# Ledger of designs, part 88: designed miniproteins, single chains

Each design is a single chain, and the fold is of that chain. pLDDT is the mean over its residues in the fold that is shown.

## One batch from the design tools (miniprotein)

Design m3228
Fold by ESMFold2-Fast:
Structure m3228 (fold): chain A 71 residues (1-71)
Amino acid sequence: LSEVQQLEVEASMYLIAAAVYLRLKDYEGAIEYAEKAAELAREALALDPESEGARANLEAAEELIREAKEL
């Protein structure tokens, strides 16, 4: 995997964890893991601004954080 691909995969794994925490109503855990996913996605975008995968991961992370804060 390239560095960008590795960051995309890692961000995706943290997003899955965040979604699981959200389902368990652990909103603090959901936010923490989604914030980690957003950080990794931003690192991938810094290396490749054209990465659709990284952009999608960032948008998904921001959506999860917003949802968790509203519940």
Scores: mean pLDDT 84

Design m3229
Fold by ESMFold2-Fast:
Structure m3229 (fold): chain A 77 residues (1-77)
Amino acid sequence: SEALELGRKAGRLYREGRYLEAAEQFEKAADLFEKQGRLDLAAHYYREAAIAYEKAGRLEKAKEMRERADKLLSQLS
């Protein structure tokens, strides 16, 4: 899965301290899972993107990603 490969790449970038690049790859993975209707995985990767964006100092993007994850999780309740 392209989405899963993006998630794995993002995880490696995050461990390397390349937080902005990691965040962008996590966001791409989340977008693909959302398009696939995999809302659980989309929410998970939007949350990972939020953490990585926050580490990169991109606070508005981090907030956007958290809000997207929260909306998806509310659809699962």
Scores: mean pLDDT 90

Design m3230
Fold by ESMFold2-Fast:
Formats: C-alpha cells, sequence, structure tokens
Structure m3230 (fold): chain A 80 residues (1-80)
C-alpha cells in the first residue's frame, strides 16, 4: 500500500520567481514525488507520507528566508 500526501502551500505576496525558488528547494527533499509552482504564488507538492514533515519544514524554512507568510494544507491519500 502506497501512502502519499498532497501538500498545498499558499505564499502570501510571493512573486512567481519566489514560488519557483521554494519549489526548487522542496524538490531536493528525499521522498518528494512531484512539485509545481504557480504564477499566483502557490506551491503544490506530492510526497511520500514519511517525507511530509520534512517537506513542510523545508517550505516553512524557504518562506521564512524570503520573508513570506505561508499557509500549508496537507491531505493524506491512501489506496486500498
Amino acid sequence: MTEVTVISARLKGATPEQAREIAKEVAKVPGTIGVVATDKGHVGVLTEKSAEKAVIEKIKEAAKKLGLEVEIKSTDVSLR
């Protein structure tokens, strides 16, 4: 059974370049399956459940470095 998590991060006031920088840093986290950054300052991450905490911490770290407020939502997906 594969447990994965979809993580959505909203970056308040982020430029598209800042969202891409955060996505690039998150993509370095082991267990990250896919990362997308939008021109509206959103970053979406698909990750292994075991990597969820590391991904969330990396998003927070990168956002703090850029002086951005971030709202993070995660949704666990389990397949039968």
Scores: mean pLDDT 80

Design m3231
Fold by ESMFold2-Fast:
Structure m3231 (fold): chain A 57 residues (1-57)
Amino acid sequence: GLGGEEPPPLTEEERAVAREIAEKLNKIGDGIDKGLEEYKKTGDKEKAWEIIVKEAG
């Protein structure tokens, strides 16, 4: 039961927004991972950043 010791569960609207945010964050995460792999290979921060921006949108 809701004993006031934890926040209430997300509403249906909040869950929909959370799903949309999660999808956008997943794209950003994929971009970061690809950018970091490029940086590990080349040490080029500019190229890594270009990959992150391209993948994230």
Scores: mean pLDDT 76

Design m3232
Fold by ESMFold2-Fast:
Order: C-alpha cells, then sequence, then structure tokens
Structure m3232 (fold): chain A 58 residues (1-58)
C-alpha cells in the first residue's frame, strides 16, 4: 500500500537526518493512536509500516 511505502521512506529519511530511532517510533505510535479513532484503515497501514521498520531497520 502507498501509505506504508511512504511511511517507511520517511522513517529512513529521519534516521539519516540524525533523529533517534526511539523518537521516530514514539511519534509514529502517537500518530497511529490518533488515526485509529478517525481512519482505522490508514492506522492499520501505519502499524504495518512500523512493524516492518522495527524488523528490517532496527
Amino acid sequence: EEVKEKALARFDEELAAGTPARDVLRRMIEEIKKLKEVNPEEAQALMDALREYVETRL
């Protein structure tokens, strides 16, 4: 899904810019929590992106 690919690319860019991985994860978790209330489908896509990010990049 396009949302997942875009999120992963953004994570990679933030890490390259020197943002700590912990802060990137925290921000995404907060965004997912907010999206679950208004757009569950996008929230699920972001959760999948976060899981892949942790598994493949951390």
Scores: mean pLDDT 74

Design m3233
Fold by ESMFold2-Fast:
Structure m3233 (fold): chain A 69 residues (1-69)
Amino acid sequence: KKKIEELVREATARAEPQLPEVTPDSDLEAVLEQARELTSRNLAEMTGISLEEARKIVDKYVEELRKRE
C-alpha cells in the first residue's frame, strides 16, 4: 500500500517531462487527464501490470488525495 504510493510518485515524476507547461491559460482538465494517463502508463511499464490495473491504482491514489483535503 505505502509502496504503491511510492511507485505512483515515481511514475508521476517520470511523466513530468512529458507533460505540457501548466499555466492559467492551460486547459487544466486536458492536462490532468494527460497526467493521469501518462502516470498510469509509466506505472504499468515499471511494474509490468496491465494499464487497466495501473489506472485503478492511480485512481485510488487520486481519491485518497481528495479525501485528504
Scores: mean pLDDT 70

Design m3234
Fold by ESMFold2-Fast:
Structure m3234 (fold): chain A 82 residues (1-82)
Amino acid sequence: MSPREKLTAAQLAAVGLLKEAGDEPVPLSRLVEEVARRTGVSRATARRAVDLLVAAGVARRERRGEETLVRYVPEEDIVPPG
């Protein structure tokens, strides 16, 4: 599998996991581990996939104490800065 195919598979798995969680944010560490487990990619590739989803506005990071959480952002919930 090419690096591009690995990254695409990881992004699709991350989106699926976030959608399965619904409105509940997913811990970044758990999301990365599950993406790697489901797709067979490295944790580094899984984390890069999540980073790219956040950069694209498909997911957002939030802090809860010492933990970084990731949430799926439906297009309809993307509010431009006022």
Scores: mean pLDDT 75

Design m3235
Fold by ESMFold2-Fast:
Structure m3235 (fold): chain A 73 residues (1-73)
Amino acid sequence: SMAELERRIRERAEAIVFSARGILKAALSFLEKLEKELKKDLSEEKKQLEEQLARLDEEGLPEAEERLRKALE
């Protein structure tokens, strides 16, 4: 059924978003460590990653669902 397909798309989209969030958080942690080690201001780079995380939390799931839906056509 269409409802079953949409449920499967959502489950996969949730897994993709979870993975993407993990990658962005790991990158942010790396930049925080690098900033401390180099004594260099990386606030702009950290801000860009934080904005990507915020966008992922707000739009990531519906965007991933839409991309999966299009890819399955």
Scores: mean pLDDT 85

Design m3236
Fold by ESMFold2-Fast:
Structure m3236 (fold): chain A 62 residues (1-62)
Amino acid sequence: SPAAVRAALDAEVAALTAEMAAVAARLAAGEISEEEAIARYTELVAAGAAAQDAADAALAAA
């Protein structure tokens, strides 16, 4: 259902946002390098874009 697609997208966005915050905290604590943080942020942003595209496609097909 469209509601299930939106709920799944919201859950994924929340998970990615939490992971971005964890990356920022680890960088601030000196546990990872700026290069590692940038690489991880790039992956998380790409994952978010892919999740949005998949949700948009699923909603358009309904």
Scores: mean pLDDT 86

Design m3237
Fold by ESMFold2-Fast:
Order: sequence, then structure tokens, then C-alpha cells
Structure m3237 (fold): chain A 68 residues (1-68)
Amino acid sequence: MSKEELDKEVELALTVMNAALAKRSGDYETAAEYYEKAADIARSLGQDETAERFRKLAEEYRKKAEEK
């Protein structure tokens, strides 16, 4: 893999970790924002299925934020 791809994979991992931390604290709005960011990064890596999964997670957590 190229260094640019590696740097993006690291950014993706950190973004997903931040989403998980926000979810653990019950901050579903912040978790949704991080999953949206993760979807964009995954898409830039050519991981279209992974990007779609993160986009769906962002939508689910956005709905959970509305639930309280």
C-alpha cells in the first residue's frame, strides 16, 4: 500500500475510535458525525461497502439521538 493510503487508514481507525468513545458516553450526535467522517474516508480508499455501512451507522445514531 502507498503511504497516502496508510495515512488514510490510520485516520479512518482513529475516526472510528472517536465514534466508539462518543457512543460509550451516550453522545449519539457526536458518534453520528464521526461515522459520517469515517464513511467519507472509507470511500476515498475505494471501500464503498464499508463506507455505506458507516453511513448507515451515522443515520442510526442520529435517530438514537432523537430518541433521547
Scores: mean pLDDT 82

Design m3238
Fold by ESMFold2-Fast:
Structure m3238 (fold): chain A 75 residues (1-75)
Amino acid sequence: MSDLEIAKEGAEEAYKEDLEELEKSNFSEEMKEELRKLLEETLERVKAAKSSEEVLEITGEALEKAKEIYEKYKD
């Protein structure tokens, strides 16, 4: 497999697992909706990526957005 194929497979598998865990989480409905939307959008972007560097950029942006969501719902 190319570096791109390895990066895409790894990211897709990880985000699918994250979606399953999110469904089982005790987060609020609003937080779950925002995180689910972020994970789905990130999966779509990863599938469209043309380089392993692009996959890293996409996942990095997703992590920063996830931090913003956690901060938004942090009491």
Scores: mean pLDDT 80

Design m3239
Fold by ESMFold2-Fast:
Structure m3239 (fold): chain A 85 residues (1-85)
Amino acid sequence: SEQELLEKAREKLVEAITALNQGRYDEAARKFEEAARLAEKSGSETYRLVAKIFRQAAEAARQGNRDEALVLATFALMLLSIAEK
């Protein structure tokens, strides 16, 4: 279901934030990419926007920009929570 995909995306997002806080930027980027793929499978306009933000967070993480990645991840988490219906 879409709800299961979104719950899995949220789980990957939490894993990404944990990796980011531990300085594991490559792992964080991979987890953000996994979250993006799960959100894209959900098929709505809002979920496409969330996926785009996850991919931007992945790119920030790859560049070592921890603060930008955290801001983007927080914004994506907020949107994901609003999209949960």
Scores: mean pLDDT 82

Design m3240
Fold by ESMFold2-Fast:
Structure m3240 (fold): chain A 67 residues (1-67)
Amino acid sequence: MDVPLTPEQRADLEALVKRLLEKGYISPEEAERILALDTVREALAHLFAAVIDKIASQLEEEIRKRR
């Protein structure tokens, strides 16, 4: 079931994506791809997948750097 993004939901998604970009959880390219999606389900699925992958990668890199 595909629920199209309302203007309010798109604004909320943009705010969330911007916050995640500022925290470094996603790349600008990933943010652009997520914001190009027209359905809530697809946008959230891609957003969560990108965030999980980024957090895992950052944790692995931080552990590797720390003694």
Scores: mean pLDDT 71

Design m3241
Fold by ESMFold2-Fast:
Structure m3241 (fold): chain A 56 residues (1-56)
Amino acid sequence: SSKEKQKLVAEGTGVALRGIGDGVDLILKDPSLEKKGEELAKEGREKARELFEKAE
C-alpha cells in the first residue's frame, strides 16, 4: 500500500537528517572539512525533498 511507502520514506528521511547532523558535528570538530560538510548537508536536504515529493 502507498501508506507503507510513505512511512518508509519518512523514516528514511529522518535517519538521513540524523546522519547529516552527526556528520556536521564531527566536521565542526575538524574545521578543515567545514566546506565539504556544508555541501553534503545541502545535497542531503535536496535528496530528502525529492524523495518526499516522489512518495506523494
Scores: mean pLDDT 70

Design m3242
Fold by ESMFold2-Fast:
Structure m3242 (fold): chain A 97 residues (1-97)
Amino acid sequence: KKVEEIAKALLEAGRRMADLVAQHPEAAPASQRILEATEEAAKLLVEKGWDAFEEALQRIGDAVTEAIIHYPEVQGFIVRAAAEGFELFKKKVEEIL
């Protein structure tokens, strides 16, 4: 049951990452990709439970990594956006568990 709360925390973190990346209009496709990957990851976690936790995190990590590779001119901002999102996720997880 905690997995549904974790999925919500993941969505909130991914939305924060996407919003930060979207501050750079040139990286708008990366922002959308990160948001989409996060929504898919959260759905996977709700549908399959804890067995899907690693896969859910990997999907988001892959989207962030692709964004960094494809937008080298703003990679520093994407890295900071990811760090802020994961910090938010960690804080939410600590509240849930």
Scores: mean pLDDT 83

Design m3243
Fold by ESMFold2-Fast:
Structure m3243 (fold): chain A 68 residues (1-68)
Amino acid sequence: MDKKKESQKLIIKGSNALQEGDYEKAAELFKKALELYPESRAAQQVLAEALKGLGKDEEAAALLEQAR
């Protein structure tokens, strides 16, 4: 399967976890999505949101800096 499509599936699962308030699970799923497709701006953005939800603002900022 295309790694980009697999990454998108993980983003959907992570978004469901965010909706449930499970920021830890969401962050794990989004990290896996980025491992499969590192250039995914969507995965980087939602991972940063999950990390901010966990109070990991510095880690979120570092991730977004790497996205450039």
Scores: mean pLDDT 79

Design m3244
Fold by ESMFold2-Fast:
Structure m3244 (fold): chain A 58 residues (1-58)
Amino acid sequence: SEEVKKEIGEEAEKMSNSGASGKEILEYLKKKLEEYKDDPEVKEMLEGGIASVENALK
């Protein structure tokens, strides 16, 4: 759970730092949310990340 959260967070940050668009980051996070829907800690982190990126795109 913690290792998965760390990997997802690091990948999303790496994507952002390499110039990935907010839409690409959202697609990545939503894909991970489907993969980890049964892990409540990862799901909570991903839902927060998705909301943050969506808010930044407004």
Scores: mean pLDDT 80

Design m3245
Fold by ESMFold2-Fast:
Structure m3245 (fold): chain A 76 residues (1-76)
Amino acid sequence: DAAEQDRLGETALAIARYLAAHPGRAFSARELAEALGVSQSTVSRALRFLEAGGALIRQADGRYRAAPGLAAALAP
């Protein structure tokens, strides 16, 4: 529904900003859920959305880091 999609978009943007603010660091869905105060399931969905869009890189250990240029993509 619209509320779920809006929440996903807001969570995705929050994750993108958080990762852009922590260059060179990788985070699990649980760590991001704790840091952002959202459910792990919502974070996991948002992470898949961002990865599909090329904003994130998933590491072999299952953690996510910012793709090159993410910080620039968040600025005009």
Scores: mean pLDDT 76

Design m3246
Fold by ESMFold2-Fast:
Structure m3246 (fold): chain A 87 residues (1-87)
Amino acid sequence: MEEEKRYYLELSIKNLEKAIEAAKAGDVDTALDYAFKARNYASLAGVKEASELAKKAIQALNDGNVDEAIRYLKEAIEVLKKKLEEL
């Protein structure tokens, strides 16, 4: 259980980091793909707060609000990192 949770936490963080880099580069489609993957991995890890932050980032990207999306993605990373440290 803990090993599987760690795996999904690490995958979610990695995809959130890639989403931020794509968003900064102006590649909204790639940012959306990574944010969607990160949201799914956060849900599999059982971290509802991070999954909901990733959902807000996806909505912000669809609305053209890239700076807001990056803020939500960074917040999701911090939530997941805290959970990873608690394992």
Scores: mean pLDDT 88

Design m3247
Fold by ESMFold2-Fast:
Structure m3247 (fold): chain A 58 residues (1-58)
Amino acid sequence: MISAEKAERLGRLVYEASGDARAAAEVATYALSGDVEGAIRAGERAGVPREEARRALE
């Protein structure tokens, strides 16, 4: 399970890249459920590079 701090970090990156609060919430939901690949893919769709999204969850 990914910590709330890591989920928040990725959500913040998504919001900074897209301005989309729904995209940020979606990414945080995937991360908190342990779906690392789902979180990374949702971040990538919102404009966060895959490598950056992955590092946020480390």
Scores: mean pLDDT 82

Design m3248
Fold by ESMFold2-Fast:
Structure m3248 (fold): chain A 62 residues (1-62)
Amino acid sequence: DEERLKKAQEILELLEKRASEEQKQKARELAEKESVDEITYLVIYGSTLMKLNNIDLEELLK
């Protein structure tokens, strides 16, 4: 889980750099309302940012 969390956190930081403050706020609000734990929060937050910016994961991981 530590390796998975580390990779998820790195991806999340890259997503945040590409997102506007308004997009980050919207994603945080959705994650706070829908999450049941910290991992679910990160998944919802990251997925929302990807969707809002139409980010290609292949490009992001590079």
Scores: mean pLDDT 73

Design m3249
Fold by ESMFold2-Fast:
Structure m3249 (fold): chain A 90 residues (1-90)
Amino acid sequence: DKETKVLFYTGLAASYLKQGKYDEALKYIDEALKIDPENARAYYVKGLLYYKQGDKETALEWFKKALEIAKKNGNEEMIKRIESLIDEVK
């Protein structure tokens, strides 16, 4: 289903990010967001991608977007993770 595809693409994106393959990571983030434009995890991974590349300003924008969605969805674990990263990055 769509949910399984989003989990698969966000998982691939996180894996490529760990490998330093930023273009591939971004490709799979974009595929996940085409299916689910309000996926907090996809925006979180997008923020990590820019943060790892030294673009703190862009990272913060995507972390804030992920936080907004996580709060809307009541995902307490994601809220805690994203708030911790925003505090570290700023």
Scores: mean pLDDT 87

Design m3250
Fold by ESMFold2-Fast:
Structure m3250 (fold): chain A 63 residues (1-63)
Amino acid sequence: MTPLELEVARLLARHQPRGLTPEEIAKELGVSVETVQEAIDRLEARGLVRRQADGRYVLVPPP
């Protein structure tokens, strides 16, 4: 994973089970929402995160 993907995953791990919106992640990491969304898209493609109905992202537990 890139350093940013790892930081996003760590932050989401602290906010389980509710998860965070991309805007909340961006504020916590001091980066743009666009940058966070790119990292989330890569994590989601790997099956490591999922989007909830309320727009928050959560970590998927390992199989």
Scores: mean pLDDT 81

Design m3251
Fold by ESMFold2-Fast:
Structure m3251 (fold): chain A 86 residues (1-86)
Amino acid sequence: MLPELSTEQKRALGERVVAALEAEFPDQPALIAAVRAVFEESIRNNDSLFALLARLAALAETQPQDLRDRLLVILGDIVAELIAEL
């Protein structure tokens, strides 16, 4: 079972993900904006961590394979680090 994140922890996770994506995909502002929107909507809806990850996975599935694979690696690493800190 995934731990439940506070609103502040979700914001911190979103900032970490966006910063990593801006570093890796500086030419993909639409992707970065879409990821930011997913975090903002998840926070607004008070989603569980599972629901947030499901929304991010759904967004990744809309991307071309190369961007999807890189996005999932970045998301997986950051989420794994956050869960290890909980």
Scores: mean pLDDT 77

Design m3253
Fold by ESMFold2-Fast:
Structure m3253 (fold): chain A 66 residues (1-66)
Amino acid sequence: ALEEIVRLLQSHGLSEEEARRLAEEVLRTRDSDPAGVYLVLRGKSAEEAEAVGRRIDEILRREGLI
């Protein structure tokens, strides 16, 4: 879960350090919202942030976390 979310976030322009901190927050909350909010604050479009959130939700469901 953690490593897959880190790789996903890096593919959308985050550094490894940023992606790892954000992935830890996602897993702590068991919610993709922290990632979506962070991406919008970093200047990504709402559409890109929503798409990333959906992919994180898919990872969380597959791992039985939500």
Scores: mean pLDDT 83

Design m3254
Fold by ESMFold2-Fast:
Structure m3254 (fold): chain A 68 residues (1-68)
Amino acid sequence: SVDGLLEQLRQLLRGLGESEELIDKALEIIREAVETGDIEGAEERLKELGLSEESFELAMLALRLLLS
């Protein structure tokens, strides 16, 4: 489920040292992208958050899996 994968992503981003506020914003962006299909907008918003490169790539992987 979308909720299940987003909860897994939350735990992984915590493991990478991201703040809870930043994790919440990333998950919100991904959830909105799943509802709208706007991958390009989500990628831009995720880049603007200031996530580490590893966290960004993980978030993009989750987004691609949810929209497959």
Scores: mean pLDDT 86

Design m3255
Fold by ESMFold2-Fast:
Structure m3255 (fold): chain A 92 residues (1-92)
Amino acid sequence: MAEEERLRAEVDRLRQELHTLSKEMDEAIKAGDIEKLKEVQKRLEQLLDRIHALSQEARARGYLDIEFDAGALEVAAAVMLVTTKKEIERLK
């Protein structure tokens, strides 16, 4: 019970962090700020590692709904990472 609640809280925190990074990415794109986009890229890569670890823990514990939610966050973060990399290349 407490473990499932911990993992759900972690999903919510990762979702909020992803939302914040999405806003920072949009602002950096509008400003043409390559250095800020590189920071967003690094943070997205770190976030993807954390989402993957959470997904594996949820799977090992049989919390399929949490695994599914983590998977959805992983897809969203991966799309943002691709966008960030393309924008860095475009601005060079």
Scores: mean pLDDT 88

Design m3256
Fold by ESMFold2-Fast:
Structure m3256 (fold): chain A 80 residues (1-80)
Amino acid sequence: AEAISLNNLGNVYQAQGKYDEAIKHYQQALEIYRALGDRNGEATSLNNLGLVYQAQGKYDEADKHYQQASTIYQELGINP
């Protein structure tokens, strides 16, 4: 799916230290998953955004995204 490819591309940019490009692609994946009502994909994208913000030292932004992902995982009965 398009959104899965965007998350994968974001992972590549993150590995290269290209955090702004990683964020862009993760946000695009997040928007697609939200539009489709894919809660699992939404949580994965939010978690990926949290990891990038943490790598940048933006801990408040990382925490916000992790908290949103954790809430969705709890709704789905998944323990993160």
Scores: mean pLDDT 85

Design m3257
Fold by ESMFold2-Fast:
Structure m3257 (fold): chain A 85 residues (1-85)
Amino acid sequence: MKYEIRFFETLEEALELIKDSKKPIVAGGVPRPVDEQRVVNLLRTLGVDKELAEKIAEEIRARTRPSDRAVVVETEKGIALIELR
């Protein structure tokens, strides 16, 4: 499955990106440091398989910067909006 991960310094920019999407959207808050299991659970709700969800969660944890406030994961199954707390 193809996927894209985008990082945002504001939740507003992330919401603007996804507001007109026709794909299914799931949203959730994730505490810092990034709770990979919560990311996996959101992606699994979209129908992403466990192995890919775990890989994406690990990539988000590795790439998240202190200034990031939101992450958008776009997949063929849908979009996950992750608010970083």
Scores: mean pLDDT 85

Design m3258
Fold by ESMFold2-Fast:
Structure m3258 (fold): chain A 91 residues (1-91)
Amino acid sequence: MEEELEREINRALALIYIKLAEDTLSKPFLTPEEIEEAVRLAQKAIELAEKSGDKETVAQAYRVLAQAYEALGDTEKASEYRKKAEEIEKS
């Protein structure tokens, strides 16, 4: 029961970090510092999502990370993380 609660808490926290990263990236004017903050938030979301065991949340977190790297102009990392999200959803 405690393990189940920990998974639910980690999933909820992951979704909060995903939302914060998406909200940051949705601003009409993005500074490099704000995009780097979105990367940090997305990375934390991945960590929490992986601890939750929810594949859908993990994939969503990787998509947000890819979006943040695309905003930074790092198209290679953006492509890699999008592929990772697709692989997780298919597995």
Scores: mean pLDDT 85

Design m3259
Fold by ESMFold2-Fast:
Structure m3259 (fold): chain A 95 residues (1-95)
Amino acid sequence: SLQERLEEIEKLVEEAKNSTDPAEFDELLRRIAGLLSDIATEILQRGASPELKEKAQELLRLAVELTDPSMTREQRLEIAEKAVELAKELIAELE
């Protein structure tokens, strides 16, 4: 479910914040990006309103930015937090 994916993302973000291993950090962010993409894709497939589709497309963009190796750890964590908040808004609109 969308809610279960969101809960997993929130857990992975907390693990990423506490990770001191760069390889583990990158792997956690890749997993977060995958789950965010799954949420966005499901919303787009449900025939949502134009506003919800625009937000889902923004969520996909944030997922791509999250995996950008040119960004700092701090920038990527800020993107993750923004993506979590956007995912919460999108899921609330569907519940």
Scores: mean pLDDT 86

Design m3260
Fold by ESMFold2-Fast:
Structure m3260 (fold): chain A 64 residues (1-64)
Amino acid sequence: MSAEEQRKLGEEYGLKGVEAIAKGDYKTAAEYFKKAAEYFEKSGDKQGAENARKGAETAEKLAE
């Protein structure tokens, strides 16, 4: 996969994480944000990866 394709997947998984939060599915949201962080890291988008990791941490706290 190209870096651009990996960044696009990071954005797509991030959006799925946000949608899961809206549905109250915090555990699923955390998994999607973790996937987003992995793809952003592989694409070289360090800030995108950091933001996605923070999203996962927040979702995990909300999951209780």
Scores: mean pLDDT 85

Design m3261
Fold by ESMFold2-Fast:
Structure m3261 (fold): chain A 76 residues (1-76)
Amino acid sequence: MELRQKGVALDVAGDILYSAGDYEAAAELYREAVRLYREAGDPDVAAALERLAEALAAAGDDEEAARARAEAAELK
């Protein structure tokens, strides 16, 4: 369960950065968490993609945010 545990840790770290207003750094951590959840086959990929989309939108990357939301919707 190493991939999932690392993904969860990155999500928590990303949440801290997002709360601090460091949206670019939060998006980087959320993107890595999404990668780990995908590799683990974890159903939390959809929720992680939604968090990534929120951070990307807050950072001004609306195109990548829209893609992440679309992928999350397909998984739900």
Scores: mean pLDDT 82

Design m3262
Fold by ESMFold2-Fast:
Structure m3262 (fold): chain A 78 residues (1-78)
Amino acid sequence: MKEEIIKRLEELAKRAEELGIKEAAEHARKAIKAVEEGNLETAVNHLGSAAQEAAEKDPELAKEMLEVAQQVSRLAKS
């Protein structure tokens, strides 16, 4: 599950980079690092920021980032 989350986050970060939403890409990359380090709360916070930065240019990307944040939050409770 963690590997699937990281893979999805890498895809979302790449999409943000391709769209030129620099701040969303940076937050998504920080979320990946936080997940790898087991700092799930930090990852959720970065994904929230990434979604906020993406929302105006790509609402679908923002929604997907929030979906991953929910998945990460559920793992933190396990």
Scores: mean pLDDT 85

Design m3263
Fold by ESMFold2-Fast:
Structure m3263 (fold): chain A 59 residues (1-59)
Amino acid sequence: DELKRIAEETGASVNEVQGAITLLKAGFSEETVVQFLVREGGLSEEQAREVVRKAKELL
């Protein structure tokens, strides 16, 4: 439910939001996760940063 909300708010897919949470929990830096979402997920840098910001609220 929270993943779908973040996806809707940021324009990311649910899979991209879930991936961001998984990487953050694994100890990757915010900047590394942003770069992953941009390069592999096809998000803009602004969208990727917003996904990371919102995903951190779930940790």
Scores: mean pLDDT 83

Design m3264
Fold by ESMFold2-Fast:
Structure m3264 (fold): chain A 68 residues (1-68)
Amino acid sequence: ASKYNDFGGVLFVLGRLEEAKEYYEKAIELDPNYAKAYYNLGLVLKALGEYEEAEKYFKKAKELDPNI
């Protein structure tokens, strides 16, 4: 899970938003309680213009870890 999240972050910085999304989705698939992966996926979705979906993932991240 952590490796997929880390690589997703690299892809996000490089502007490869769709690939970043795939890697964060893989991180969540491997660890459904990985709050940071939900938060990071929300950031990617917001960058892609998918604001409503981004808000859902931010809320899920906050539910899993209130310190996010």
Scores: mean pLDDT 83

Design m3265
Fold by ESMFold2-Fast:
Structure m3265 (fold): chain A 84 residues (1-84)
Amino acid sequence: SRIERLAEEATRLAAEAGRLVAEARRAAAAGDEERARELLRRAEELARRAQELVEELKKAYEAGELSEEKFEEYYRRITSAARA
């Protein structure tokens, strides 16, 4: 469904953002501040896009198109992916 595709895309973007944040921390620890800043900019853009999709999922929940349990499942998956 469209809702499942939104959740999958948000999860993918959140996971990518989390990986870039982790890579930025390693770059900063190695003294590569330029690389760290570039990776953080990319992570912020991906996180923003993921948040927009989360807001679409919330609108679907508010419109009765998605159950509370399923919204919570998607939200948990997305936030867990971001922390990788």
Scores: mean pLDDT 88

